# Ledger of designs, part 74: designed miniproteins, single chains, continued (3)

Each design is a single chain, and the fold is of that chain. pLDDT is the mean over its residues in the fold that is shown.

## One batch from the design tools (miniprotein)

Design m10563
Fold by ESMFold2-Fast:
Structure m10563 (fold): chain A 91 residues (1-91)
Amino acid sequence: SELDALLAKVRKELEELGVPKDLIDEILKKLEKVAKEQGLDAAKKMAEIILEAIKLGISEKHIKEILKIDDPDIAEGVLALIKAVNKTVAK
């Protein structure tokens, strides 16, 4: 499916960035939930924001975009995962 292709692409990019497998799996679970609740286009946009925040460090711009997720528990979970990745991956 198109969702499976998105998740596979994100997994590969996170692996290339040296993100631990457990954190990759949790990020992909959050993206799958966004896709189910807000649609595939929302999940694609969120994937790009997550990847940019991991590569460049989280900024106010990234926080504002993540907080547009309708479910605040998902939004907070995504923010926590990006912070966990940025703590474990060299920048």
Scores: mean pLDDT 79

Design m10564
Fold by ESMFold2-Fast:
Structure m10564 (fold): chain A 55 residues (1-55)
Amino acid sequence: SVRDEYSRAMLEYFEALVKEEKGEPLSLEERIALSKRFTDAVKALEADRAAQNAA
């Protein structure tokens, strides 16, 4: 579901931040890909909510 994808994206993003704090940062390409997945998941969740409110 859209909610499950959002939760997974949030967890992946948070884990990436924890790795950076530990001195094990992701590459620039990995950071860009992760950020895109997160923003796409947020937009999908917003679109799903809008569709439900319109019904």
Scores: mean pLDDT 78

Design m10565
Fold by ESMFold2-Fast:
Structure m10565 (fold): chain A 94 residues (1-94)
Amino acid sequence: SIEELVEELRRLVAEARAAVAARDAAGFLGHLQRALEVLKQLQEKGVISEKELQTAEELLARARAQPDDEAALTLAVNAVGSIVQDVEKKLKEE
């Protein structure tokens, strides 16, 4: 369900933030990969726009290319977190 995908994405964002704090690059990249899969499913269901998915994919690709760049990792996690907040707001208002 959409609600289950959003809850999974929220958990992945929290886990990714914890991985950045722990300097666990492998864990961070694993959470990013799963987050992209969830975002694609949300886009296929019409919950997020193609532009939102493309922006997330670009930021996640940059984070993957530069896993030692804490600023790039933080930007990627914050972008996915913002999408989660926007989707949760839309689901509560409909």
Scores: mean pLDDT 80

Design m10566
Fold by ESMFold2-Fast:
Structure m10566 (fold): chain A 55 residues (1-55)
Amino acid sequence: SRVEKLEQLIAENRAEIARLRERESEDPTLQLLFDAVIGSSELLIERLEERIKEL
């Protein structure tokens, strides 16, 4: 179902965020990129979870 596909995407995104958090960099530019990607992904997950409640 659509809900099951969205839940799978959320799970996959959570796993990727965890990997990025473990990949700390001494390069400040790469660290900024990781922080931005993590933040954007967390906001996306929150919005997807709200949408699932309405489906």
Scores: mean pLDDT 78

Design m10567
Fold by ESMFold2-Fast:
Structure m10567 (fold): chain A 115 residues (1-115)
Amino acid sequence: VEELQAEALALLEEAERQARELKRIAEEEGDEEAARLAERVLENIREAKELVKSGTLEGLREASLLLGVAEVALAVLVVMNKDKPKIVEAARKTLDLISEAEAAIERAIAALEAA
């Protein structure tokens, strides 16, 4: 479990960096709605990191739920900003990292349930 938790945390740390970059790009392009969605994604990633650090089954399940919300927000960002390739690219990179982190969390949940 500790290895899967460490993997998830490393991926979430990269996702947090990428989400900060997404917010910066949205602000530079004057897209207030994209910047708000990026901030929401950042908040969800930060909260999910703290929940994953707990190492509890409950915390991991809550982290998975929050990351699911972040994935929906990123999908909306991609659809709404098809004409803004920098926003789309940053949103897709963030989404990929969150999806990988969610897979690691799901494996950690399965390992804890099997114990």
Scores: mean pLDDT 87

Design m10568
Fold by ESMFold2-Fast:
Structure m10568 (fold): chain A 67 residues (1-67)
Amino acid sequence: MEELIEKAIEGLKVLKQLEKNEKPSESLKQAFIDFVIRELKKDPRFKDMPDEVIEKAVKEAAKIVFP
């Protein structure tokens, strides 16, 4: 779980930095969340993890990256 959350935080931070927007819209934040969920679901390290667990981890990471 912790490794999954850390990876989600990392992915969201990269997307936030690439956009270079100090205040991304709620729709853009949701697009970043959805993108990171899809990427983590493709990661072989998390292949046996339930989708619901991955989604929850990315949602928690988003609260840290986009306070």
Scores: mean pLDDT 77

Design m10569
Fold by ESMFold2-Fast:
Structure m10569 (fold): chain A 63 residues (1-63)
Amino acid sequence: EKATDMDAFVYIQQDNGRLYFEFQGKRYDIPEDVELPAFAAIKGDSYTIIDENLNILSEPQPL
């Protein structure tokens, strides 16, 4: 899938050196080293990590 055809973009946040995002009241921790700023791109029941230029940084992961 292309990062330009996504249902939502959620900011990836950092807390005490850990990366995460929150979507629909659930917290998802990101185990990968990702350079901020970055987004979780939501498509259906999966997310993909992208940067501000819509470059895909990870494979799709289940929500």
Scores: mean pLDDT 75

Design m10570
Fold by ESMFold2-Fast:
Structure m10570 (fold): chain A 82 residues (1-82)
Amino acid sequence: SVVDQLEREFNVRGIRRFAEVAREEARRHGLPDIVVYDEERQVLTGLPVPVPDAVEDEIGRRVERVVRELTRELQRRLAEAE
């Protein structure tokens, strides 16, 4: 269905965006090797090394913002679908 396709697309976009944000924040704090995992349509951020709480908090804030933006886009697309 259109809904299933949109969900899959936004899940893929979400994972990609989360990975980008996590890697950028890790780079800013001099941390190597951040990996973002997709677990059955759940975005799980697995970090291969411990990170400071401040970095985790910043990643969390940016992830929340991305989720909010994606949810808004999804709602708009669903409203436009016939």
Scores: mean pLDDT 55

Design m10571
Fold by ESMFold2-Fast:
Structure m10571 (fold): chain A 55 residues (1-55)
Amino acid sequence: MASELAGRGVEAAVELFKQGKFDEAREYTALVRDFLANPSPESEQRVRDAIARFE
C-alpha cells in the first residue's frame, strides 16, 4: 500500500512536470517525500487527496 501510493504520487508529479505545471509537480513530490520520511494517517491522506484531484 505505502509503496504503491508513493509510486502513484510520483507518476502524477512526473505527468504534471511534463505538462509544465512545475508548482503542482513540486507539491506532489514534497507530499510523497513527507509521507515516505514520516508515514502518518495525515501525510497518507494528503497524498491520496492529491492523487484523487489529479485522476
Scores: mean pLDDT 77

Design m10572
Fold by ESMFold2-Fast:
Structure m10572 (fold): chain A 61 residues (1-61)
Amino acid sequence: SRLERVREEVLRMARELGVPEAVALQIFDRLVAEHPEASEEELLEWMRKALETYRRLLESG
């Protein structure tokens, strides 16, 4: 499905940014639940922002 392709790209971004896959998927699932009408492009953009934010938190503790 469309969401499967987005999920695969989210996992790729998580690996690139050093974010645990389980965490990335939890964020993704919440994002999809909150924005069921979101496009693939919107979900990927929001996920990139969320993963970057999580990476900053890892640097802080």
Scores: mean pLDDT 83

Design m10573
Fold by ESMFold2-Fast:
Structure m10573 (fold): chain A 67 residues (1-67)
Amino acid sequence: GDAAAKAQILAEARAFAAELEAQGHTALGREVLDAADRAVADTSLSVAEVMARVFAAGQRAREQALA
C-alpha cells in the first residue's frame, strides 16, 4: 500500500543521509532527511510525488557534495 511504499522511500533517504554523514556532509544529509520527512508527512502527496521530491533533494545534495 501507499504507507509501505512511502516507508521504503524514507528508509532509502535515511540510508543515503547516513552515507553523506560518513563522507563528512552531515548538513546535506540532514537536508535530505528533512525533505523526506516533510514529503512523507504530507498526506495529500501521492507515492510518485513523494518519490520525486526525495529524489530531487538527493540529487541537490549529491551536486553540492561534489562541488
Scores: mean pLDDT 85

Design m10574
Fold by ESMFold2-Fast:
Structure m10574 (fold): chain A 98 residues (1-98)
Amino acid sequence: SSKISKLLKEIIDAVLKGDKKKAKKLMKEFLKEAKSLQQVIDGADKLLDVAEKHNSKIAAELALEVAMHVLKETEDDLVTIQHAIGLALRAIGILEDL
């Protein structure tokens, strides 16, 4: 949706400016506004791309938080669980390299 895409762009803008407080607040709103776990996963993927491209600790920390949220919300979808574990491991790897 247009609103979720706008929120994600605002999160990325806050991350790139180093505004961790604003990024966390916007991420909480993003999680509330997301209509599906797939939108949440897509958001984490984009945050990991930002983390890798810009060596952003804030982006990696937010992506890890999003992956943990997906794991908490998912009980019966093994594919979604596997994807969320993969996102969490990528985020941890980026954080260890920073």
Scores: mean pLDDT 85

Design m10575
Fold by ESMFold2-Fast:
Structure m10575 (fold): chain A 80 residues (1-80)
Amino acid sequence: TQARIDALVAGLSPEQAAALAAQAAAEFDAVKAELLANLTPEEVPAAVAVLTLAARVAEKAGDAALAARLEALRAEVEAR
């Protein structure tokens, strides 16, 4: 749930959030290509949850641009 995602993000240190956001930024184009090419309907809820978590981590890290890109990708995945 969103509350569980928010609690998980709140538990991260600023350093952990920054490291995870940097990894998400580095992997973004590859993850987007993989999800849009290969995602099955059964995988959509899990993908939406992961992208939501990643966007919240990016927000905590102060990377608003990455958070916006992850939310846009989540919306594309959710529409599948």
Scores: mean pLDDT 81

Design m10576
Fold by ESMFold2-Fast:
Structure m10576 (fold): chain A 74 residues (1-74)
Amino acid sequence: SEIDRADAALAVATVLLEEGRLDAGTLALMRFVVSHREALEAYYASVATTPAAQAARDRALAAIDRLEEAVRAA
């Protein structure tokens, strides 16, 4: 699904940003994730039914914020 693709892209983009990668391909991946921010927020909210899932939601939202900041700085 598109949500599964966006979630996988979020995980990859977060690692690439942590590695200091800001090449065109990495920025394009980050923009793709940021363009799906509202859908990812809705998805994580819908599955946040356990403490572990709530913690995963909070980490995902923080990661999206970092990707959005990196995209705006570029």
Scores: mean pLDDT 87

Design m10577
Fold by ESMFold2-Fast:
Structure m10577 (fold): chain A 75 residues (1-75)
Amino acid sequence: SELAEALRELARIAQKTVETLSKADADQLVAGLRAMLERYRDNPRLLATVKGVGATIKDVLPEEFKPRVEAVLAA
């Protein structure tokens, strides 16, 4: 449930970023994704799920914001 709640919040921020095209919203999205990757770093299965969701978010973002998400996923 906690992972599901965090993923829903991440999806909400991603949708807001696509709608607003705001750097501040993109920064919040990156911070949220980074926090989830850190939270689940010791759980390979959940980490893979978070990385998969992050990759999907990257694919739907405007080109301007994709490098930021890519950098977080590569860490």
Scores: mean pLDDT 83

Design m10578
Fold by ESMFold2-Fast:
Structure m10578 (fold): chain A 88 residues (1-88)
Amino acid sequence: AALDAFLAAGAALSSPDVPAAELEAALPEAREALLASGVPEETLAALAAAAREVLALADATTPEERARLAEAVQRTLALVAEIAEAHA
């Protein structure tokens, strides 16, 4: 449930139709649930760094910036998948 919520939030970060306020509300709740589930703080710090890069590129309008946004999203999703695998 918590990991599913985090994955949904991560997918929504790449969708222009989801309001930032909804994503900001979902991410802290998912993070807290992941910490309670035993996910290391170091891994969550890496996720936060990747998520910050996504947010910094959220208003990307050029093809180059959009490509960088896509890469940042993919890195974030890869980290989430790694957490899911480690806690399966």
Scores: mean pLDDT 63

Design m10579
Fold by ESMFold2-Fast:
Structure m10579 (fold): chain A 67 residues (1-67)
Amino acid sequence: MQEILEKLRKEALEDLDSPDPGVVLQAVGTLSLLPLSEEEKEKLKELAENHPDERVRALAEEVLKNV
């Protein structure tokens, strides 16, 4: 189980850099189910402030409010 969670985290972090906003949304959703490190929170803050897709910004901001 720990190995599966680590794999999901790794894939989600890689998918945050995807040019497809649908992939980024799924990755942010996956990260919302996991305990976040300071580095991961920093990436979510950058998405909330700078991502071109409004849905990605909104979801990243909501995840940060709940962590």
Scores: mean pLDDT 79

Design m10580
Fold by ESMFold2-Fast:
Structure m10580 (fold): chain A 73 residues (1-73)
Amino acid sequence: MIEELAEQAIARLRAEAEKLVAELGEEAAIAKLRETIAAMEAELPSLSPEEQEIARRAIAEARRIIAELEARA
């Protein structure tokens, strides 16, 4: 189910972002998240419609995480 896969991807992304902040600090974590978004966006045209939906939700969540980190920095 796309919804379940999207939730799993979002949860993983949140966990990875928290690890990056803990290990590298907020600025470096933001840079890594931006790299992840760029990589996902580059792959979007090659994905199936279902995979694109999951990727778009993950990208949206990554952008929200970046905004939260920038607000704290």
Scores: mean pLDDT 79

Design m10581
Fold by ESMFold2-Fast:
Structure m10581 (fold): chain A 88 residues (1-88)
Amino acid sequence: MELEELKQKALELANETKSRIDRVIEKARELGREDFVKIAETLKNEVDELIKRIQEAKSVEEARKLYLELQRINGEVDALEAELDRLS
């Protein structure tokens, strides 16, 4: 039960993170910042791999580590959003 709840929360965060990354990619393309597009696409690939790992997670400890990794990626997305806002 606790494992399934944590996996659901992690997958919800992952889907939200992917939506944020898609917005970052679109804004970076509008600004002609191909370097930011590539960084954002790399982060999106990392989120896709984390989604697979979260689905395969067999312990609360494993799911928690993956959730923390998602939070790290969200921090990187926050930094990209702030930089693109500065350039707008």
Scores: mean pLDDT 87

Design m10582
Fold by ESMFold2-Fast:
Structure m10582 (fold): chain A 83 residues (1-83)
Amino acid sequence: TDEELLEEAKKLLEYLKNNPNYSKEEIREIVKKIKALVSQLSRDQLLELKEYIDKVIKENRDNPVVTYELEELLEYVNELLEL
């Protein structure tokens, strides 16, 4: 189940990467879903997801809403890793 949660989070990140025409509200709703999944992940899975989020941010530099929301998500993941 934990691996299924990680794969679902990655899938949602791929949707953000592949759909540049999402509205701000649609982007925020997707990131909100990812945050809910992230809170259930193990430390090792959080580390893997952190690398994936960094990759998606770099690939979406031209979308300021996606980069902002994903940088906020990355801060949330970093907070969980410091516990």
Scores: mean pLDDT 80

Design m10583
Fold by ESMFold2-Fast:
Structure m10583 (fold): chain A 77 residues (1-77)
Amino acid sequence: VDPEAALALVRAALTAAGVPEAEVERVLAVLRRAAAREAAGEPVVLSPEELALLRRAEAAIQANAEAAKAAVEALRA
């Protein structure tokens, strides 16, 4: 998997979920650093603030996905 292609998809998902651009850039910076460390064979250590940021980002994407699923189901009814 191309890491930059994956990061581009994360950017698109966060933007679609309404996450502010400044927070999107912070999430991508954390993910890029983690990917670079994994590629170098170094341990990936995230601060509590970075973990909270990623958790919020995941929750925003999940909420947006659930809203989209609900809309599709409503159209089928």
Scores: mean pLDDT 78

Design m10584
Fold by ESMFold2-Fast:
Structure m10584 (fold): chain A 73 residues (1-73)
Amino acid sequence: DEHERLAREALERARAQPDDPTPLLTAAQSLRRLGRLGEAADLYAEVAERFPDHPVASLAAGQARLLREQAAA
């Protein structure tokens, strides 16, 4: 349950730090490790939408697409 705890804590940090994409990325990575690919894809998509000018936006958009495809298969 370490990844569930990390995801929960990261989502709490994302709420506390709304201008920082890092906590959302940490939560998405933890959900991906748990096999919750759809939820991870949603968080990566949120990063790309909320932080389009951030260097991580392209990576986040790419991960959202790949994980959404994997979740549907």
Scores: mean pLDDT 83

Design m10585
Fold by ESMFold2-Fast:
Structure m10585 (fold): chain A 104 residues (1-104)
Amino acid sequence: AAAREQARADVLATMDDLGLTPEQREKVLRALDEAIAAIDLPAGTSVTIKVLGGAEVRITVDGDEVTLEARGSTPKEGRIAMTVALAAARVAQAKGKTPRVEYV
């Protein structure tokens, strides 16, 4: 889907800006794929996706509503976690869900 391609492009741009290594980029892209998969889980499901270091995104599915909570131990980790959360939220919206993105 075009939304998934745009989500990946947004994450790649943020990784370039943050100067992430190839190994770190692979971990972040895996986390994005896991986050996108999580939005299709059954209602009442909650999962925490580890992104990089202290960066994580907690995804809670409640029917058509999806809550994505980004966390990081540093400003860089917070930014990458939020970027992954926003990218996954774009895919959720394209699938007809109502995403809510929060930084905690």
Scores: mean pLDDT 86

Design m10586
Fold by ESMFold2-Fast:
Structure m10586 (fold): chain A 67 residues (1-67)
Amino acid sequence: SDMEKAEEAATQGAQLLAKQAEKETGKPATGEGEVVDENTVKVTVRAGDLVAEYEVTVEQALRFGEL
């Protein structure tokens, strides 16, 4: 349940960052959220040749999803 919510929150956050990157760069961007383990979530944003990766805790991802 918490892992499912964390994955959803991470995916939503990644998609928001991707949309912002599209507006700023004028290039297509994608965002992906992935639960790595019970305590770790990975967020990846790609815009053209630029790739940004973040590792956050499940607790941090859940708090971000509440914003």
Scores: mean pLDDT 74

Design m10587
Fold by ESMFold2-Fast:
Structure m10587 (fold): chain A 88 residues (1-88)
Amino acid sequence: SVEEQIKKFKELLKEAQRLVKEAVDLIKEKNVSSEQKQEFYNLVQEIEDIANQIIENIRNGEDTSEELKKFEEKLEELKKFIEEIKKE
């Protein structure tokens, strides 16, 4: 349902905000490479683009299940990025 998709998006958005903050703090602390900074900025941009599409779909009363799946997949990529920085 649209209500379930909205609830899921709100939960994922809170997780995204938490992960972005963690990544930013780690990038500052560990003075990571320019390549890692670029990877982070690319991931954030992709997450923002997907979030904007989800918002547009919800606003138009359209199904957003595929975009929610893509959003979850990008959050998993961000989690992996964070774990790789932590190992350094």
Scores: mean pLDDT 88

Design m10588
Fold by ESMFold2-Fast:
Structure m10588 (fold): chain A 69 residues (1-69)
Amino acid sequence: SRPTQTVVLDKATAQQFVDDFRAQLEAVLGRTLSDAELDAAIRATLGDDVYQKIQDALQNGKTQTLTFS
């Protein structure tokens, strides 16, 4: 078992993460989400720090590291 997971976010990985998160939420809600609703859901679920790292990877192409445990 892996009690701690480290995820490296380059731009492509960050985009895939956001796409997967959107798909999962849209499946649960039974509807499509606006970008503003998706952003709010990511911030509420993962926290502002993780959200900012995802945005920095997407906007600036900078590699970010997330640790989940």
Scores: mean pLDDT 76

Design m10589
Fold by ESMFold2-Fast:
Structure m10589 (fold): chain A 103 residues (1-103)
Amino acid sequence: MEEEHFQKAIEYAKEAIIAEEQGKYEIAIENYKKALEELEKISNEEIKKKAEVLILKMKDLGNKLKEEGKYEEALEVYKYALEYAKKFNVSEKTITELESAIA
């Protein structure tokens, strides 16, 4: 069951990256969230590192949205990334970077 959740997380993460490359940012955000939701089903310390990678990709997506003038969408992505960063108890550096992006 844990292997199944991990495999689904990888599949959603791939879909998010493809959607982002195609400029389909709403679909990218949805799939990053689904990937993180699947990782939440796994009770494993190693999963924190994998979740942090996805959270940082969401931060980078937020930065890209901001560069395109999509400020409201960027703020939404940063807020989701921060929420998951706190849920997975990721590094203080990542949390601080996201809090700074929202301010």
Scores: mean pLDDT 84

Design m10590
Fold by ESMFold2-Fast:
Structure m10590 (fold): chain A 109 residues (1-109)
Amino acid sequence: AVREAARALLEAAERLLRAALEAVRTGVLQPAVLDAALAELREAADRLLAVSTDPELKRAARDLVAAAEALVAATRELVANPDDREALLRFIAALLRVIGAMLELERLI
């Protein structure tokens, strides 16, 4: 149960990463696609939080949700302002934060 929920959360995070990278690559924001990916990630995190009693695993799930929310915001900003160096750096920082949170979650399962 816990391992399956954690795996589902990691799969949702990977889908969000792919959606964010595709939006930046094409310069086309599909808000419905990003919002759906974030909603799926939040739902997967809620499932993990419901089945886990491990406070470290619960923290990792919450950290991943926060990182994912930051990535969606940074993706929107960069797609709106593709030549903005600050928007690019924020996007890269948000990507690295999501990757770091995913690696932390994997170490706990």
Scores: mean pLDDT 89

Design m10591
Fold by ESMFold2-Fast:
Structure m10591 (fold): chain A 113 residues (1-113)
Amino acid sequence: GIRTGTVVAPGMPLRDAVAAAFAKLGPVERVAAVAVAAAPADDPLKLAVGVVYGEMPAEEAVRRAAEQAAKEAGEKVAAVAVAAASPGASVAQLIAAVLAAVGDALDAGLALA
């Protein structure tokens, strides 16, 4: 769930650490990680996702994990970025919009695990 501490293990090779972090994420968490990486740094949507996924590691680790998901879901990152540009969305609306934008990529994201 949202409170699952998905942390990149210190000392691991970057590729393995990103893969391990994504393997521990559920589908919703993977989609949220992609949304966080795709959103502008000052976007309220990125901040809202960060609050919901406060158990996630530092911004850099989330971004690295999202980069691996984006390799599989690259075509959907632009759609996530469009959704992320909508300020004032509640956390539930944010998750719903991200899931809608990357729905097809969700199954591809599961293949990474």
Scores: mean pLDDT 44

Design m10592
Fold by ESMFold2-Fast:
Structure m10592 (fold): chain A 59 residues (1-59)
Amino acid sequence: MRKISAEEGAAGLRQALAAGRPATPAGVAEGLHKATGIPPLSEEEGRAAGSAALTGEDQ
């Protein structure tokens, strides 16, 4: 996951929090996966996606 829009990142974070997941990169990455339907290929990809969702934009 290389380009995550701010809206998608916010939706992923919101979904993770609503599901009772911690607001950590790993927890947000799982929430983002459920929100976008894009599974992470590895733990490193999951962390990158979670980090991007927390920052709202990877720039």
Scores: mean pLDDT 59

Design m10593
Fold by ESMFold2-Fast:
Structure m10593 (fold): chain A 85 residues (1-85)
Amino acid sequence: GITTLSLSGLSEEEAEKFAEEARKKGADATISKGARTVVSLSGLSEEEARKFAEEALKLGGTASIVRADGTVEEYGEPEEDPIGV
């Protein structure tokens, strides 16, 4: 099976950077633009998908990984600003 990663909450330029990096690793990348920019990456290993998810979270985005077995892992739940300032 194939691991699919969906990234949300990124700027268009950040989304394009993730798509380009994924394609360099032989994965498919699709960018959807609307109220929010969403990047869908397919064909990454679980390890590569987690690395991309972690980088997106550091940029204030969110990530969802659908593993080859159909299990969904969500990173950075879509919520208002984290408790703080």
Scores: mean pLDDT 75

Design m10594
Fold by ESMFold2-Fast:
Structure m10594 (fold): chain A 86 residues (1-86)
Amino acid sequence: SLIEKVRKTLERIVAESLTSTPVEVEMMAGAMELFLAVFSLYTEDEEERREIARLVIETYRELAAAGKLPEAVAEELIARARELEE
């Protein structure tokens, strides 16, 4: 159920990004990275950690594809999140 709640939250972030400024989208992307970092410190479920990392990565891709996050920034964030998917 946590995975479902995270997915719904990330979907809301993508929707919100459509009317957001570049600074606001970068702030959202930074908040997602901080959440994933904190979650990975406290979770004991490796599969749940990997699935949440995948959802975050997919959200970065969606933001970049929509032109709301610079591709170079998205690629760096995705690379760091992939370390938690391993």
Scores: mean pLDDT 83

Design m10595
Fold by ESMFold2-Fast:
Structure m10595 (fold): chain A 57 residues (1-57)
Amino acid sequence: GPAAQDYSNASREELLARGRYLMEETGLSPAVAAGLLGKVGHASREDVEWVERELRA
């Protein structure tokens, strides 16, 4: 489901899995998928930047 979850304390592994899900289900770019984790999910900037790099790999 598209429910916004609080990722402020989430592991990088959880954030990466969610980012991959957003890309696969909704066709979002790595930057947009990672950005949503920060803007909506409250993930840290450092974790968002790490996830974006992993999604581009």
Scores: mean pLDDT 75

Design m10596
Fold by ESMFold2-Fast:
Structure m10596 (fold): chain A 86 residues (1-86)
Amino acid sequence: SFLERLVAQAEEALRAGDVESMKRHLLRAIGIAHILLTLEVSEEAAHEVVNRLGLEALRIVRAQTLAEALAEMDRFRQIVDDAMQS
């Protein structure tokens, strides 16, 4: 999906050391997830997922090592996958 592609692009940017591109792709992924969830679930449920994605994005940015950032990126991807797949 387009959303899965954005998460993959964020990880590629992270691995390349391009923090600004990583941030742009993560923010776009959060925005698209919010729109899609708002059409299919309650506003409260959509808000919970978006808040969790925002917190994981912050953890990726705050990570001290590439290994830590990749672990947080994997958690971000898992939240996206769980929210978008029944």
Scores: mean pLDDT 86

Design m10597
Fold by ESMFold2-Fast:
Structure m10597 (fold): chain A 113 residues (1-113)
Amino acid sequence: SEARALAEALREAVRRALAGVPTLSEEDKEAIAEALGEAVLAALEGRDVTIEVDVRVTHEAFGAVLLALREALEGRLELEVETRGAVGADTLDEVVITIRGPAGGTGRVVLRY
């Protein structure tokens, strides 16, 4: 299916983008790639999913993920990014990537920041 092909293209783009990031293990990189691929697949299939990935990303890793999303999705899907912290804290604790499909499906990936 086209949805599955786009999800696989995104997983590959994320793997390539993160290959040069020394702060992440290979297992962490794969977890991020799989979560983003599933989120895209769900968004395109009209499903709503939220995937929490117990991985802390640096600014560099986060930037790499955003570039990979732009490359793979090419404006085909709506992309929203939100950073969240604890109430009353100056430190941000997580980043949320939301991918919305044309049929109302939504895939969310939550990463530690």
Scores: mean pLDDT 80

